# Designs tried in a protein design run: designed miniproteins, single chains, continued (3). Part 65

Each design is a single chain, and the fold is of that chain. pLDDT is the mean over its residues in the fold that is shown.

## One batch from the design tools (miniprotein)

Design m10239
Fold by ESMFold2-Fast:
Structure m10239 (fold): chain A 95 residues (1-95)
Amino acid sequence: SEAEDERIREESLRAAMANLDKDGDGVVSREEFRAHLLGSSDASDENIDALFARMDKDGDGVISLEEFRAWVEEDPGVQALIAEELERGRAKRLA
């Protein structure tokens, strides 16, 4: 359902932010963001810096949950990647 899809998206965004937000202050610093993503083979320092700058709408040097959600909602490419990852996880469980 539409409400179910919205709930899953909100839950995924909150989980992603919680993993980055080590001190639980509701924001993610550039250093926290970089440290978390450098463990991924798809992440480079240049890509991380560009991604952070895109999400940091007010230029305060941190990412709030609202900024993160707004950026995801404004970028259909990111929405598609999140949806694809969820579908891939389901397909593996059904196989």
Scores: mean pLDDT 62

Design m10240
Fold by ESMFold2-Fast:
Structure m10240 (fold): chain A 93 residues (1-93)
Amino acid sequence: SRAQEVIAAGETIARKMLELGAPERVARLVVERARALANRDLKALGQTAAEGTRLTQTENISADFEPALIESEPEAVRILEEAVEEEAEKIRA
């Protein structure tokens, strides 16, 4: 199902982030956000977005991981980005 694809993509990205040296809490946040997107849990989406902002502000978490993720796991990145855009479009509509 689409929900399973989104969750699997999040888990794939989280694993790759850990391999690239990202903190475990950042990788965990990616999985939690993917599950929230898959389940359309708006409260969890808000909570994970707030945590993402906090981690970016309190830790020097660079977007440097994004190019490596796109090169290593392009399909997983695409699946998650499409899921985020689908949810954003529904909120805007």
Scores: mean pLDDT 69

Design m10241
Fold by ESMFold2-Fast:
Structure m10241 (fold): chain A 60 residues (1-60)
Amino acid sequence: DAAAKEAMRRGVIEAAGVTVQGLLEGVKLRVKDKEAAKEAFRKYSEEANRIYKETLARVE
């Protein structure tokens, strides 16, 4: 079901985003390298989407 797949995808991305936002705030307080922090956020978002697709393909 396309609607269920989209809902699951949004949930995974949102959960990853919230987690990375917390980590990003922590890094900003301790490290001056904001560019590295932004790159970590982007990496986690991509990885969450990849895991979702791989899990879905295995179940299907």
Scores: mean pLDDT 66

Design m10242
Fold by ESMFold2-Fast:
Structure m10242 (fold): chain A 114 residues (1-114)
Amino acid sequence: AVPEEDLEKAAKELGLKSIEQLRVVVRIAFVKAPQRVRNALAFTALSLGLPLEDVALAAYLGKTEINGKPLLMLKEDIEAFRKTVKEVAASIPKDATLEELQKRLEEAIAEYEK
C-alpha cells in the first residue's frame, strides 16, 4: 500500500483537507479519465491483485512499485491520469465536505456506468 505520510502530503499539495478526500478525488479522476487510462489502471490493479484505489494513488504519486511489485503502466497513461487528478482537485471548492465529494463521485459514476 501507499504510505500514509505520502498520502497526507499529496492531499495537502492538492489543497484537500484529508486522505479521505484524496481517495474520493482519485476515484472521481478514475471515472473521468479517458477509456485508455481507465483500462490501464484497471488491468494493472487486476494483474497486481490490488484495489484499484491503491493503484490509482500509487500512479498519481509516481511510485514505480507497490507492495514490492513493479507498477507497469505507460508513462503517457500515468501523466494523463495525474493531469485528470489535478483538474478534479482544482474544481473542488475549498470548503467542500467529504459528503459533497462523495456526491460528486456518485454523479460521475452514474454518468459513465452506462
Scores: mean pLDDT 80

Design m10243
Fold by ESMFold2-Fast:
Structure m10243 (fold): chain A 99 residues (1-99)
Amino acid sequence: STQAKLEELAALLEKHPEALKEALPELEEAQRYLEQALASTDKKEAAELLKKAMKHLKEALKKLPKEAAELYREIVEEGVTKAMKAKGFSDEEIEEILS
């Protein structure tokens, strides 16, 4: 399922290289904050970094075609949910961060 979603996303992005180019700076910022959140041992710091990552992701997704944006968001939210549950976040805490 996740592999199929990643392949579909790659195909959609390949069809829209200019949209991807415009989204890339915000995607890079989102990735940087996500990596910092995953590396953090402090739950509050991880939550704040993750909220920053989601803000940059939302800005990037505005620049992508709707189908690619929806699929990208779904993939990231699934990955974030799994990682944050592993760090001891509750479903309610994760929902607040992803909102």
Scores: mean pLDDT 84

Design m10244
Fold by ESMFold2-Fast:
Structure m10244 (fold): chain A 94 residues (1-94)
Amino acid sequence: SAADEVIKKAKEAKKKIEEIVNDESKSPEEMLEEFVKILKELKEEIDKARSSLTPEQRKEITKIVTEALSLVLKRMQSLGMSFSEFWERLAKLA
């Protein structure tokens, strides 16, 4: 179903984000740019399938996205980025 495909894409997006935050060759700026790109692509897929998603499925997608965001935040903080700087940089890329 369209709903199952979007949940699969959300899980794949989180896996890609995990790979990005563990890529020692990437700068913090490159990590954030790739993260925002993945989230924008996922948002487009969610918007296309919106009418097919139950409230429970929307909650699952929100949980996956929130977990991915937490991973990026923790990585950026480990690299010396403050909580406020992280959100300011995300806002500029969004």
Scores: mean pLDDT 84

Design m10245
Fold by ESMFold2-Fast:
Structure m10245 (fold): chain A 80 residues (1-80)
Amino acid sequence: MTEEEAMEEVKRYALSLGLPEEVAERLAAAVRNLIDSGLSAEEAVEIAKKAAEEAAKYKDPEEALEVAGKVMEEEARKLM
């Protein structure tokens, strides 16, 4: 899986869960950052999809972004 394919997969997944485009784009950008930090594209996609699923439980976009960021940080720390 390429970086571009990983970003597109996460963006489409987040949108399919009803997340706003701004949240979906931020999750896609975070996937790029995880790959640049040494994670595989597959690992980055798995982490971002988990973050999207947790964020989708919140109706407020600001709360969704906060939750997504925390989930991604915790999952990335497990791989350090």
Scores: mean pLDDT 81

Design m10246
Fold by ESMFold2-Fast:
Structure m10246 (fold): chain A 87 residues (1-87)
Amino acid sequence: MSAIEAELAKREAAARALLDALVEKGYLTEAQKEEALALMRELGITLEVALVALGIAKNLEEAIKLIREVVEENPELEEAYKVLVPT
């Protein structure tokens, strides 16, 4: 496996974990989760941009807030968040 393939797989796993938590909290549906993952793969956009594109969040600030809420409620998702949002 190339380093790029490993990084892409890691990012998709991280995005899926965060989206699963958002579905559990009722912020989006399973169908919207799969649409967000498809947009991220096809357009190379970030999770927060995909949430705005699907109308789940009104702007990037709201999208980041939703992601942070599920991470704060699920500390195991902190590593997934760090994979998707390199500071």
Scores: mean pLDDT 78

Design m10247
Fold by ESMFold2-Fast:
Structure m10247 (fold): chain A 70 residues (1-70)
Amino acid sequence: MISKDEAERYKALADQLNEMLQQAKQEAQQILSSLSSDPQLLQQAQANIDKIFQFMEDTINKLQALANSA
């Protein structure tokens, strides 16, 4: 079981990563929209970005679970 101080650090880190993830998602969608002239490259880039975002979301969820474990 983690300490309260560790739980607060994990919560703060999860919140920070979630803020960065939301900003990255918005920017990525704008960039991907600008690549509409190359559908093959767009599809490949979208698939890779989706994998990165899934990994970040999984990490955020794990940090929140640790923060809530007290």
Scores: mean pLDDT 79

Design m10248
Fold by ESMFold2-Fast:
Structure m10248 (fold): chain A 83 residues (1-83)
Amino acid sequence: HMAEIERLKEEALRYAKEYLETGDSEAGRRAMELIAELARRDPEAAEEVLREIVEMLAKKLKAPQEEVDAALAKIPEIVAETQ
């Protein structure tokens, strides 16, 4: 089970990174599906993936720390809503 969760995390981050770099809607869709699966199976793992995605997005967009902090605070609620 843990090995499966680790694979899902790696795949979700890979597709999320591809989507953020290329804008490929297929990659974005796959990332969302994997995050939804993680949220249902292991909410903590889903939160970790979303935190990493927020950090990647913030770095790419050079977002202010205030916006980053607000997004990170929202992650547990988003994961709960996905279940």
Scores: mean pLDDT 78

Design m10249
Fold by ESMFold2-Fast:
Structure m10249 (fold): chain A 79 residues (1-79)
Amino acid sequence: SAADIEPLLAALDDPDRAVQVDAAARLAQMLKDNPELVVEPLRAAIPTLRSPFARAVLAGLLRELQTPVGLELAEELRR
């Protein structure tokens, strides 16, 4: 659900890099399994993300999915 995504989006800006990596991996898995639940919250959160490290990790994982929406969101994370 959307409520499960909000803590993961916040964790992308966590001071612990291990927490950031775990959050990115879980978001990528959720996008693969249930894109309809993840695309809009993630797209809305991208301009608010402060961590360049988390942006790069998430972009890499989304590119690895090789889906059209994953590639689009990965490109938005590079901006």
Scores: mean pLDDT 84

Design m10250
Fold by ESMFold2-Fast:
Structure m10250 (fold): chain A 78 residues (1-78)
Amino acid sequence: MEEKKKEIERKKKAIAEARARLRAAAATPALTDEEIRALVEALVEGLRLLAELNKEKYEPLDEELLERERAAVDALLA
């Protein structure tokens, strides 16, 4: 369980960093489509991991939410 706890901690940090970068990205005028996609993909994965961690608290992540995020990425890249 030790390695799993370390992985969870790393992923929690990655989620927080991804969110901070997304907010910073919204303020920057020169992000590439690839950077935007990478940030959103990381955020979506982070949300999925958060849902797994919070399953015991009855806070499941809806697949609709993930699909909405993917649609937003497609719209940004279109």
Scores: mean pLDDT 63

Design m10251
Fold by ESMFold2-Fast:
Structure m10251 (fold): chain A 90 residues (1-90)
Amino acid sequence: MKELKQAEARGAIRAFEMVKRELEEGDVEGAKKIAEGLKKEAPKLSDEEMSKFVKESAEEVIKELEEGDVEGALRKVREGIEKLEEYARE
């Protein structure tokens, strides 16, 4: 259903916005926990392409944070939000 996909996309956007907020506040561990939760929940999303995208985006954010690249992680979060906004509009 179109409404379900849009609602799930908005949920994923909210999760990435929380990751962004934690990183901007200097809480790298909090941001990582949210991203790990998003990765775990991604397979439950109804749209297969969106599920794959959310999982891969969360994995890249976690990788950047493990490498100490907070700015890289923020870039990946912004890219994820932008792509998910496309799903939320459809």
Scores: mean pLDDT 84

Design m10252
Fold by ESMFold2-Fast:
Structure m10252 (fold): chain A 86 residues (1-86)
Amino acid sequence: SEREELAEKVARMLLATEVYVRFRAEGKEELGKELADIITTDGAEAGLAAMKERGLSQATLDWFRALAAQARRIGEGVAEVFLSLE
């Protein structure tokens, strides 16, 4: 549905932005950009797989899982509000 598509797009954008901002702040801008591009193109599960393949810490993977769950909830809420205005 349009609601599900909008929710997913918002969730991917929020998740990708937070990943990019964090990795840039840690001096890993190129990695942050690559992970953000994977997330926006292929979603959170693909982003998580890429982080695992790159040997990122369990703490970072746990942070990403929590962030992905929050981004999904925000995306669903945004889609509900914006589609109710149409």
Scores: mean pLDDT 87

Design m10253
Fold by ESMFold2-Fast:
Structure m10253 (fold): chain A 63 residues (1-63)
Amino acid sequence: MELSEEELREGARALVELSVLLGASREDAQKIAEEKLRAALEGDKRAQENLANARKLRPWFLS
């Protein structure tokens, strides 16, 4: 799945919120999201997929 830069950043924000909901500290959640976003912006397909999945899940946990 091809993601725009905007969609990758949305995924990173969703990943922070997901991680916090799962019990991670906000600081740890930001670190995880930052690492994934950096890798995805560098063309890491796995990181892009992780962010795409987080973005899709956002409507579920942010209702």
Scores: mean pLDDT 76

Design m10254
Fold by ESMFold2-Fast:
Structure m10254 (fold): chain A 79 residues (1-79)
Amino acid sequence: HMKEVEEIVAELLSKHLEREKALRQEYVKQKRRPSKEEIEAFLLEQLKEAKEEAEKKKLPEEVLKFIEELEEEVRRRTA
């Protein structure tokens, strides 16, 4: 039960961490810093993709709620 949920969440988050790392490397190459708005928009898109993937795979409700909480945290930083 819990072990499978943890593995699924870790796998989804790993994809998003890899994309974030790649984006940071790209900004370094361009010799510029990403704005807060760019970072927040990127994180929200990652979380949206993770939620859509979880919904398509009919993952446990706990996974969806966890992703929703992360989305709210990112949005709160803008307010």
Scores: mean pLDDT 70

Design m10255
Fold by ESMFold2-Fast:
Structure m10255 (fold): chain A 73 residues (1-73)
Amino acid sequence: MEKVKKAAEKVLENLEQQLRELAPDAEAEIAETLALYRQALEALDKGDLASAVALRNRALALEQALVEAAKAA
């Protein structure tokens, strides 16, 4: 589990950097997106697959909204 979490954290760090470059004014939305991904990983670690999927889907929706907002701004 620790190996998987470490790989996921590195992916989230890269995502955070990319989102900050794309939408520097959207710090709160970026933080919320990353928090939802981390909550999904915690739910998986606890064996709550349903919560993990729901949190991950919400994080993906916010990530997509951030990308679209950056293009519109």
Scores: mean pLDDT 79

Design m10256
Fold by ESMFold2-Fast:
Structure m10256 (fold): chain A 68 residues (1-68)
Amino acid sequence: MHVVRIFIDKPVDEKTIEILKKYGAKILDTDEHYIVAELEDPSKLPEIAKALEKAGYKVLGFEFLPRE
């Protein structure tokens, strides 16, 4: 299991969450400018980023988080 924090240029909304869930991500936490999600397959991150950018969000970066 891989936990990732995804930073975006716009507020996190339902559309952002639905895009992540479509790619099999489990949403762990959200803030106005980032989403923390658990990914079964981290190779899906580039596809998630492209889907977010197609939806009008700029992906500012990713941070892989250690599991505690």
Scores: mean pLDDT 78

Design m10257
Fold by ESMFold2-Fast:
Structure m10257 (fold): chain A 76 residues (1-76)
Amino acid sequence: MSEEERRELEREVEATMLIMEASVLKHYAPKMSKEELEEAIERLRRLAEEAAKIDPETAAFIEEKLKEVEEILKKK
């Protein structure tokens, strides 16, 4: 309703989209080849950089997903 409320909603939508993409990448990571995992890690790093421009909590969430995918790669 106010300009501030609208800006907060826009930030929440952007953050949600980044979180969803990171979650999908993590979900499919166990089924990925080593090459696909390396590509997913690079994509997650880019998502974390974009999230850092929105808010630190969203960036931290994506960084956590990045670490989880890196651990999956190490087990291969």
Scores: mean pLDDT 82

Design m10258
Fold by ESMFold2-Fast:
Formats: C-alpha cells, sequence, structure tokens
Structure m10258 (fold): chain A 97 residues (1-97)
C-alpha cells in the first residue's frame, strides 16, 4: 500500500512535468499528427487507470485522472468523450476474457 502510494506520487510528478512540456510545445507549434499521437497515448493510460481504480480506488488515482483530463483538454480533445471510449475499450477487453 505505502509503496504503491509512493509510485503513484512519482507518476503525478511526471504528469505535471509532461503538462508543462505540452504547454511549451503548443506555444511553439505542434503538428496535428503529434497531437493525435499524444491523445492516443493518454487514452491508453486512462484505460489502465480506470481498470486500476475499479480494483483499488485511491485519492492519488483521482489526482492522476484529473491530470490526464487536463492534458486532453490542452490538446483540444473532449476529456469526457475520451474517457467514455477508454471505458468502452476496457469493457470490451473484459468481455473477451
Amino acid sequence: SEKEEEELKKVIEKLKELIKEIKEKLEEGIDEEEIEELIEQIKGALGELLRLREKKPSPLLEEILELLREMLALLGADPEAVEAEARAAVAAAEAAA
């Protein structure tokens, strides 16, 4: 539990740094293809987070979720729509098991 909390705190700090990098790239001009690639990577991370949250909810997981939503919004995506797609993908994977 404590070790898992320390790992989640490290993820939070890494995501905060990545948000800063995304803001800098957006100011300098980022290609639409790079934006789409980042959105897909975040969607994958969101799916993993939603699966983990279902098994072991935590305030740290909620903070990570908020940071992922902020990143999606910065990239021009609808965070609610991307979360719905990620949730559907998780449900489809579970149904295939």
Scores: mean pLDDT 81

Design m10259
Fold by ESMFold2-Fast:
Structure m10259 (fold): chain A 102 residues (1-102)
Amino acid sequence: NEQIQNWVNSINNTVDSRFSGLVDKASTLSPDDQKIYLDVIKQMRDDTQRFIDSLTRTLQGTSPEDLDSAIKLASRDFQTYMDAREVEMNRQFKEKVAELKA
């Protein structure tokens, strides 16, 4: 389905842009903190890909008449997910840094 593929391509571009910014931020950290931050980013990226795959599968099972509404919902859910994952990533990074300094 071309409409679903166009949505997936758009989401992947958004993901690449957001994660590029996070990797750039990592380069401003100390080498030890950078390693921890990159590990947390990798986990977040893997979790994000599983979520996108789940949304894509739901869209593939959606009737043609409901597809436009389902894509709008998937886009909203994706944005909410990404914002929540960035908050959690920063929390995990701080905890891992604190653990290593203890």
Scores: mean pLDDT 85

Design m10260
Fold by ESMFold2-Fast:
Structure m10260 (fold): chain A 58 residues (1-58)
Amino acid sequence: MEYIAKEDKVVEGLEKVEIKKGDKVIKVTDEIAFVRYSPTDISAPVPWEKVKDFVEKE
């Protein structure tokens, strides 16, 4: 399920992931998401619980 970041944020999981307002956030499972910066540039996995409060459904 696809979401959009509503604010700039830095999230730390396995590694530091920088998120900017308007970035596409893809929820893979109830526990895991990743950020798509472009069609070919995707972040490391991030815990969904750390991103869910600053994303909105697209």
Scores: mean pLDDT 77

Design m10261
Fold by ESMFold2-Fast:
Structure m10261 (fold): chain A 58 residues (1-58)
Amino acid sequence: SMDIERARQAVENATSKAEAQAAAGELLKLGAISREGLLRAMEAPTAEESRQAALEAM
């Protein structure tokens, strides 16, 4: 779906931990990741690790 693709691109383009977490939240709302996937992205210590956790959860 285009909405999931846009949210995935938002994760990939996130330059801060907050941006990555917000984009991961959108992926959860769209059903593209689980709550566990979101939690991993939220708990990640860096922006890069948060992005990676969100993308791996897809």
Scores: mean pLDDT 85

Design m10262
Fold by ESMFold2-Fast:
Structure m10262 (fold): chain A 93 residues (1-93)
Amino acid sequence: MEKVFEALRQAAEEMAKLTPDREKILKLAERFVKEGVEAGIEAAQYMADSAKKLGLTKAYNAFRAAAEALRSGTAHDIATKALENAVKILREE
């Protein structure tokens, strides 16, 4: 769980650099740290929708994969990798 929280926080920081919704994205990431996995699903889905609006198709797919992995309840390692991939994509673009 700790690695998922850190990966989501890093992904939120990268998304915050690219959107006018930066404050909302950072608050959602903070909520994940405080409230756990259910808040993380909401944050990942919100970042997916934000990436889609920006035309960032690869980041959108990575955030969707993270949200689905978190919903499965057993795939925290997959969610972590998907969020780390989103961070890499956002830093390379």
Scores: mean pLDDT 77

Design m10263
Fold by ESMFold2-Fast:
Structure m10263 (fold): chain A 94 residues (1-94)
Amino acid sequence: SREDALLIAEVTAHYLRAVVGKVTLENAEKKGYSKEELLKIAEDLKRAAQETIDVANQALAQTSNPQVKATLQQIRDDAQSLLEEAEKKIEELK
């Protein structure tokens, strides 16, 4: 449905922001950014990943379509992996 397509699009848009955060962190590490700069980037990634999980959970509550649920669950699980990566990096940098 159009409503289900919109839910996937909105969650995917949040997830892409988290993916950009991960790429930014990886590039900053390769370029030798300071501990303080890396910490800020990792904190931004953590926020983007958490927002993606929250939006995905809200979207999962709004759909009964099993294919849409599977897609949203996959994006949520991928965002959870990004959250864990960000939290680990923050811990290493403190």
Scores: mean pLDDT 91

Design m10264
Fold by ESMFold2-Fast:
Structure m10264 (fold): chain A 55 residues (1-55)
Amino acid sequence: MELSPEQRAELAVQTLLALGYSQAELAARYGVARSDLTRPFRRASLARIAESLAR
């Protein structure tokens, strides 16, 4: 895949939210604030989520 880590993280978060996962659950899972899971996403939050997805 040719997506950047941040683009992959953004797509993953959007997909999970669209599937009905709660912002609180995702925030706890990725170690970010719930507000960081709303559009537009903060770069620092996307970087942290990308790091979690890569491990």
Scores: mean pLDDT 72

Design m10265
Fold by ESMFold2-Fast:
Structure m10265 (fold): chain A 94 residues (1-94)
Amino acid sequence: SLADWVQEELAKFGIKLPRETIEKLLKLVGADERSKGSILAATAPELLPEGGRELVAAIMILLGYSDKEIMIVTGLSKEEVEKIRKKVKEAFGI
């Protein structure tokens, strides 16, 4: 499944979350493109496990979000988002 694939790939960045948490985050951050804007507005990264902001950022990068959108949702700096984007591109061959 998509959640299994995301879990395996994100583990390469030291992010280890249960499948259920990954599925929930995929749903929350708009894995369905149609709900993208509404789900982003509802995201509360501060309530996620340690490293949850980086996980949300990585998923958003895979879904084609801009660095500015990721910064707004996650609270990460531009430099932190760019660093995650580089790692995601290297890991996923994009």
Scores: mean pLDDT 62

Design m10266
Fold by ESMFold2-Fast:
Structure m10266 (fold): chain A 83 residues (1-83)
Amino acid sequence: SDLSFKLSLTILKSEYPYLSEKEKKEVDEAIKKNDKKKLIDMSTKIVTDILTTAMNRSFSGSSDEEKEAEAAKNPNSKTTSVG
């Protein structure tokens, strides 16, 4: 609890200037109300967003299209248009 809360505050504080205005307001209100659960939830969301953005940057060029879902847009249209 103490460790998780402290880590959450550290994450929120480090990411605070990069948050959207809505997220900043939510963090400020959670701090004002001592809502530790909300602060932990907000930090988890921020970490997830950072990881998602980092993964997206790694795959921004389709060099590693090993995943079927990524190629699902047009692969069938080219070979199955007339069958």
Scores: mean pLDDT 68

Design m10267
Fold by ESMFold2-Fast:
Structure m10267 (fold): chain A 74 residues (1-74)
Amino acid sequence: MEGPAVATVTLTFTDGSTATSEPQEGPSAQAAIAKAVKAALEAAGKTADDVAAYRIEIETEGRREVREGLGSAA
């Protein structure tokens, strides 16, 4: 079971721009990530379809991890 988490997300968009969220807290890593992604998208005025790549930094009690992924580039 995962405890409360803090997530910071950096999104790279298909136009080459980037947006980084402020740290977002959630009751789980998934909840924190969802809040951080939403914040980054709102700040950039973008949608999920505009995302080419992401980097997610997650801090939980006693753990830190980084998750990276690439969207499909046309």
Scores: mean pLDDT 76

Design m10268
Fold by ESMFold2-Fast:
Structure m10268 (fold): chain A 70 residues (1-70)
Amino acid sequence: LTDAQQRAIVRGAKAAIDAAEKHGPEYGEKMGEQAARQTLADAGIEAEVKVTVTKNADGSIEVKVEITPL
């Protein structure tokens, strides 16, 4: 992973977790994708971003951030 991609994953995941805790997993996915896309755009990288947020039965939250370069 490049530094910019790693930063996008970290920022995307943090935004997704915070939003999901307050407003649910679907909103978390949207906010995570927005944060990751903005981070990549600021670094001059064109990429597709997909964020998946899963809330498990035990209440734990899992976040997956996928970046596909264009």
Scores: mean pLDDT 81

Design m10269
Fold by ESMFold2-Fast:
Formats: C-alpha cells, structure tokens, sequence
Structure m10269 (fold): chain A 96 residues (1-96)
C-alpha cells in the first residue's frame, strides 16, 4: 500500500512540476511543487502511522491534496493541473 501510494504521488509531482513550469512563473511552479512535496510526506507518514485505520489515512490524504488543489487555483494554474491533482486524490484514496 505505502509503495503504491508513494509511486502515485511521485508520478504526480513530476507531471505537475512539468505542467507548472510550462504555464506559470518559476516562483509559482516552485511554490506548488513545495506544497505537493509536503503533502506527499504528510500522506506517506499518515499511511504508515494509521496501522489498520484506512479511513483516517484516506481523510488525511483527501485533506492534504485538497490544500494542493487550492494552492494551484490560487496560483492561476490551468484546469489540466487541477484535474491531475483531483485524479491523484482519487487514485490515492482508492489505493488505501
């Protein structure tokens, strides 16, 4: 479970970073990438700590990725980035 979630989040970080660099300033791209990296670390820590509490891990993952979506919207990133973050949230929750 942890390995699958880590892979999903790493793939998203790579794709979001690439799209953000194409559609925003270097500063905006760096800010979103930082938020997503922090979300990844928090989600992985929560999944590891949950120990037979998948609903708790799912709620924490949903919360963290909702914050990433909010940051992407605040930075004015295109719908493609928002959709990718939403798809990642769905995949992470499904993997829990």
Amino acid sequence: VVEEIEKILEETLKRVGELARQHSTPEQAAELEKFLKEAKENIISAVRAAKDQPLTAAFLADYELTLVEKKARELGLPQEVIDLIRETRRKVIAAL
Scores: mean pLDDT 79

Design m10270
Fold by ESMFold2-Fast:
Structure m10270 (fold): chain A 71 residues (1-71)
Amino acid sequence: MDKELAIKNLEVAIESLKKGDVAAALKGLQEAKEFAPEYEEELDRAAELIRKGDLEGAIKELEKVLKKLKE
């Protein structure tokens, strides 16, 4: 259950970043951290990239976490 919710929120965050919707992306990222706390460090790194304006770097980092969650 929690893993599926983490995946859903990460997919929403990635799509939001692709659209430039930083607020929606950060909300999805916070929800993903609640459902997958084992990836907190990776998700915090992505949030830092978003804050620096590196949206492409953030997307790449989140796609790595998403791949691990889907395994």
Scores: mean pLDDT 83

Design m10271
Fold by ESMFold2-Fast:
Structure m10271 (fold): chain A 77 residues (1-77)
Amino acid sequence: MAMEEERRREAERLLKLDPSDPYNRVEARELLGEKVSEEELEEEKEKYKKLWLDIVDKAVGLGELSEESLKYLEELN
């Protein structure tokens, strides 16, 4: 139990830092006892890269982002 709770807390902490980061997501899953395949890791990395590029590409638009995301980006200004 204690080891599972410690791994769960660490996984939650990693996801809290950047829940969209595929490395944090993969590490959190591994901490919870899941084994992530090389192919699955590559797919997550590609999704993150596309997401990041889309954010950069569409940043000037912003029209399709949630209010919370818009607020965060406006604060970043």
Scores: mean pLDDT 62

Design m10272
Fold by ESMFold2-Fast:
Structure m10272 (fold): chain A 141 residues (1-141)
Amino acid sequence: MDSFESALTAFRSAAQALADKFPEYKDSILSNSDMLAGLLGEFSTVDTEGATAAAQAGADFASAAATGSNEQSIAAGQAFTDALTKLGGKLGSDAAALLGQGAQNALNTFQQLLNQGDSGKGTNSFLSGTTTALGNIYNLV
């Protein structure tokens, strides 16, 4: 199996498990995950390695958020944020800065909502925020 296709399959499977854990956010989680998967597919044509790493980190985040501790979810969210920032770096410094800032802001919101005991809202906000950040740089490609 192609590494990117394998990572994307893992991401979609983990996103489904995540949506099943937070049924009140199911439609939003699945819609954001589908959009993220589509955007990563577009970026895989310019940086296959970076898109594969981002898809795998996204899968790891979704799995940690579905089954892991808050600490594991935060660590996986940081890894996903880092992978997205590196992917943006292939498009230039402005794209890297915009994607890195957007993804880090989404992670900060996720951490705040986890600390308030609202892991479902936090997870949904993180996926929405990272989807928006990646979408904002797509038009630069």
Scores: mean pLDDT 85

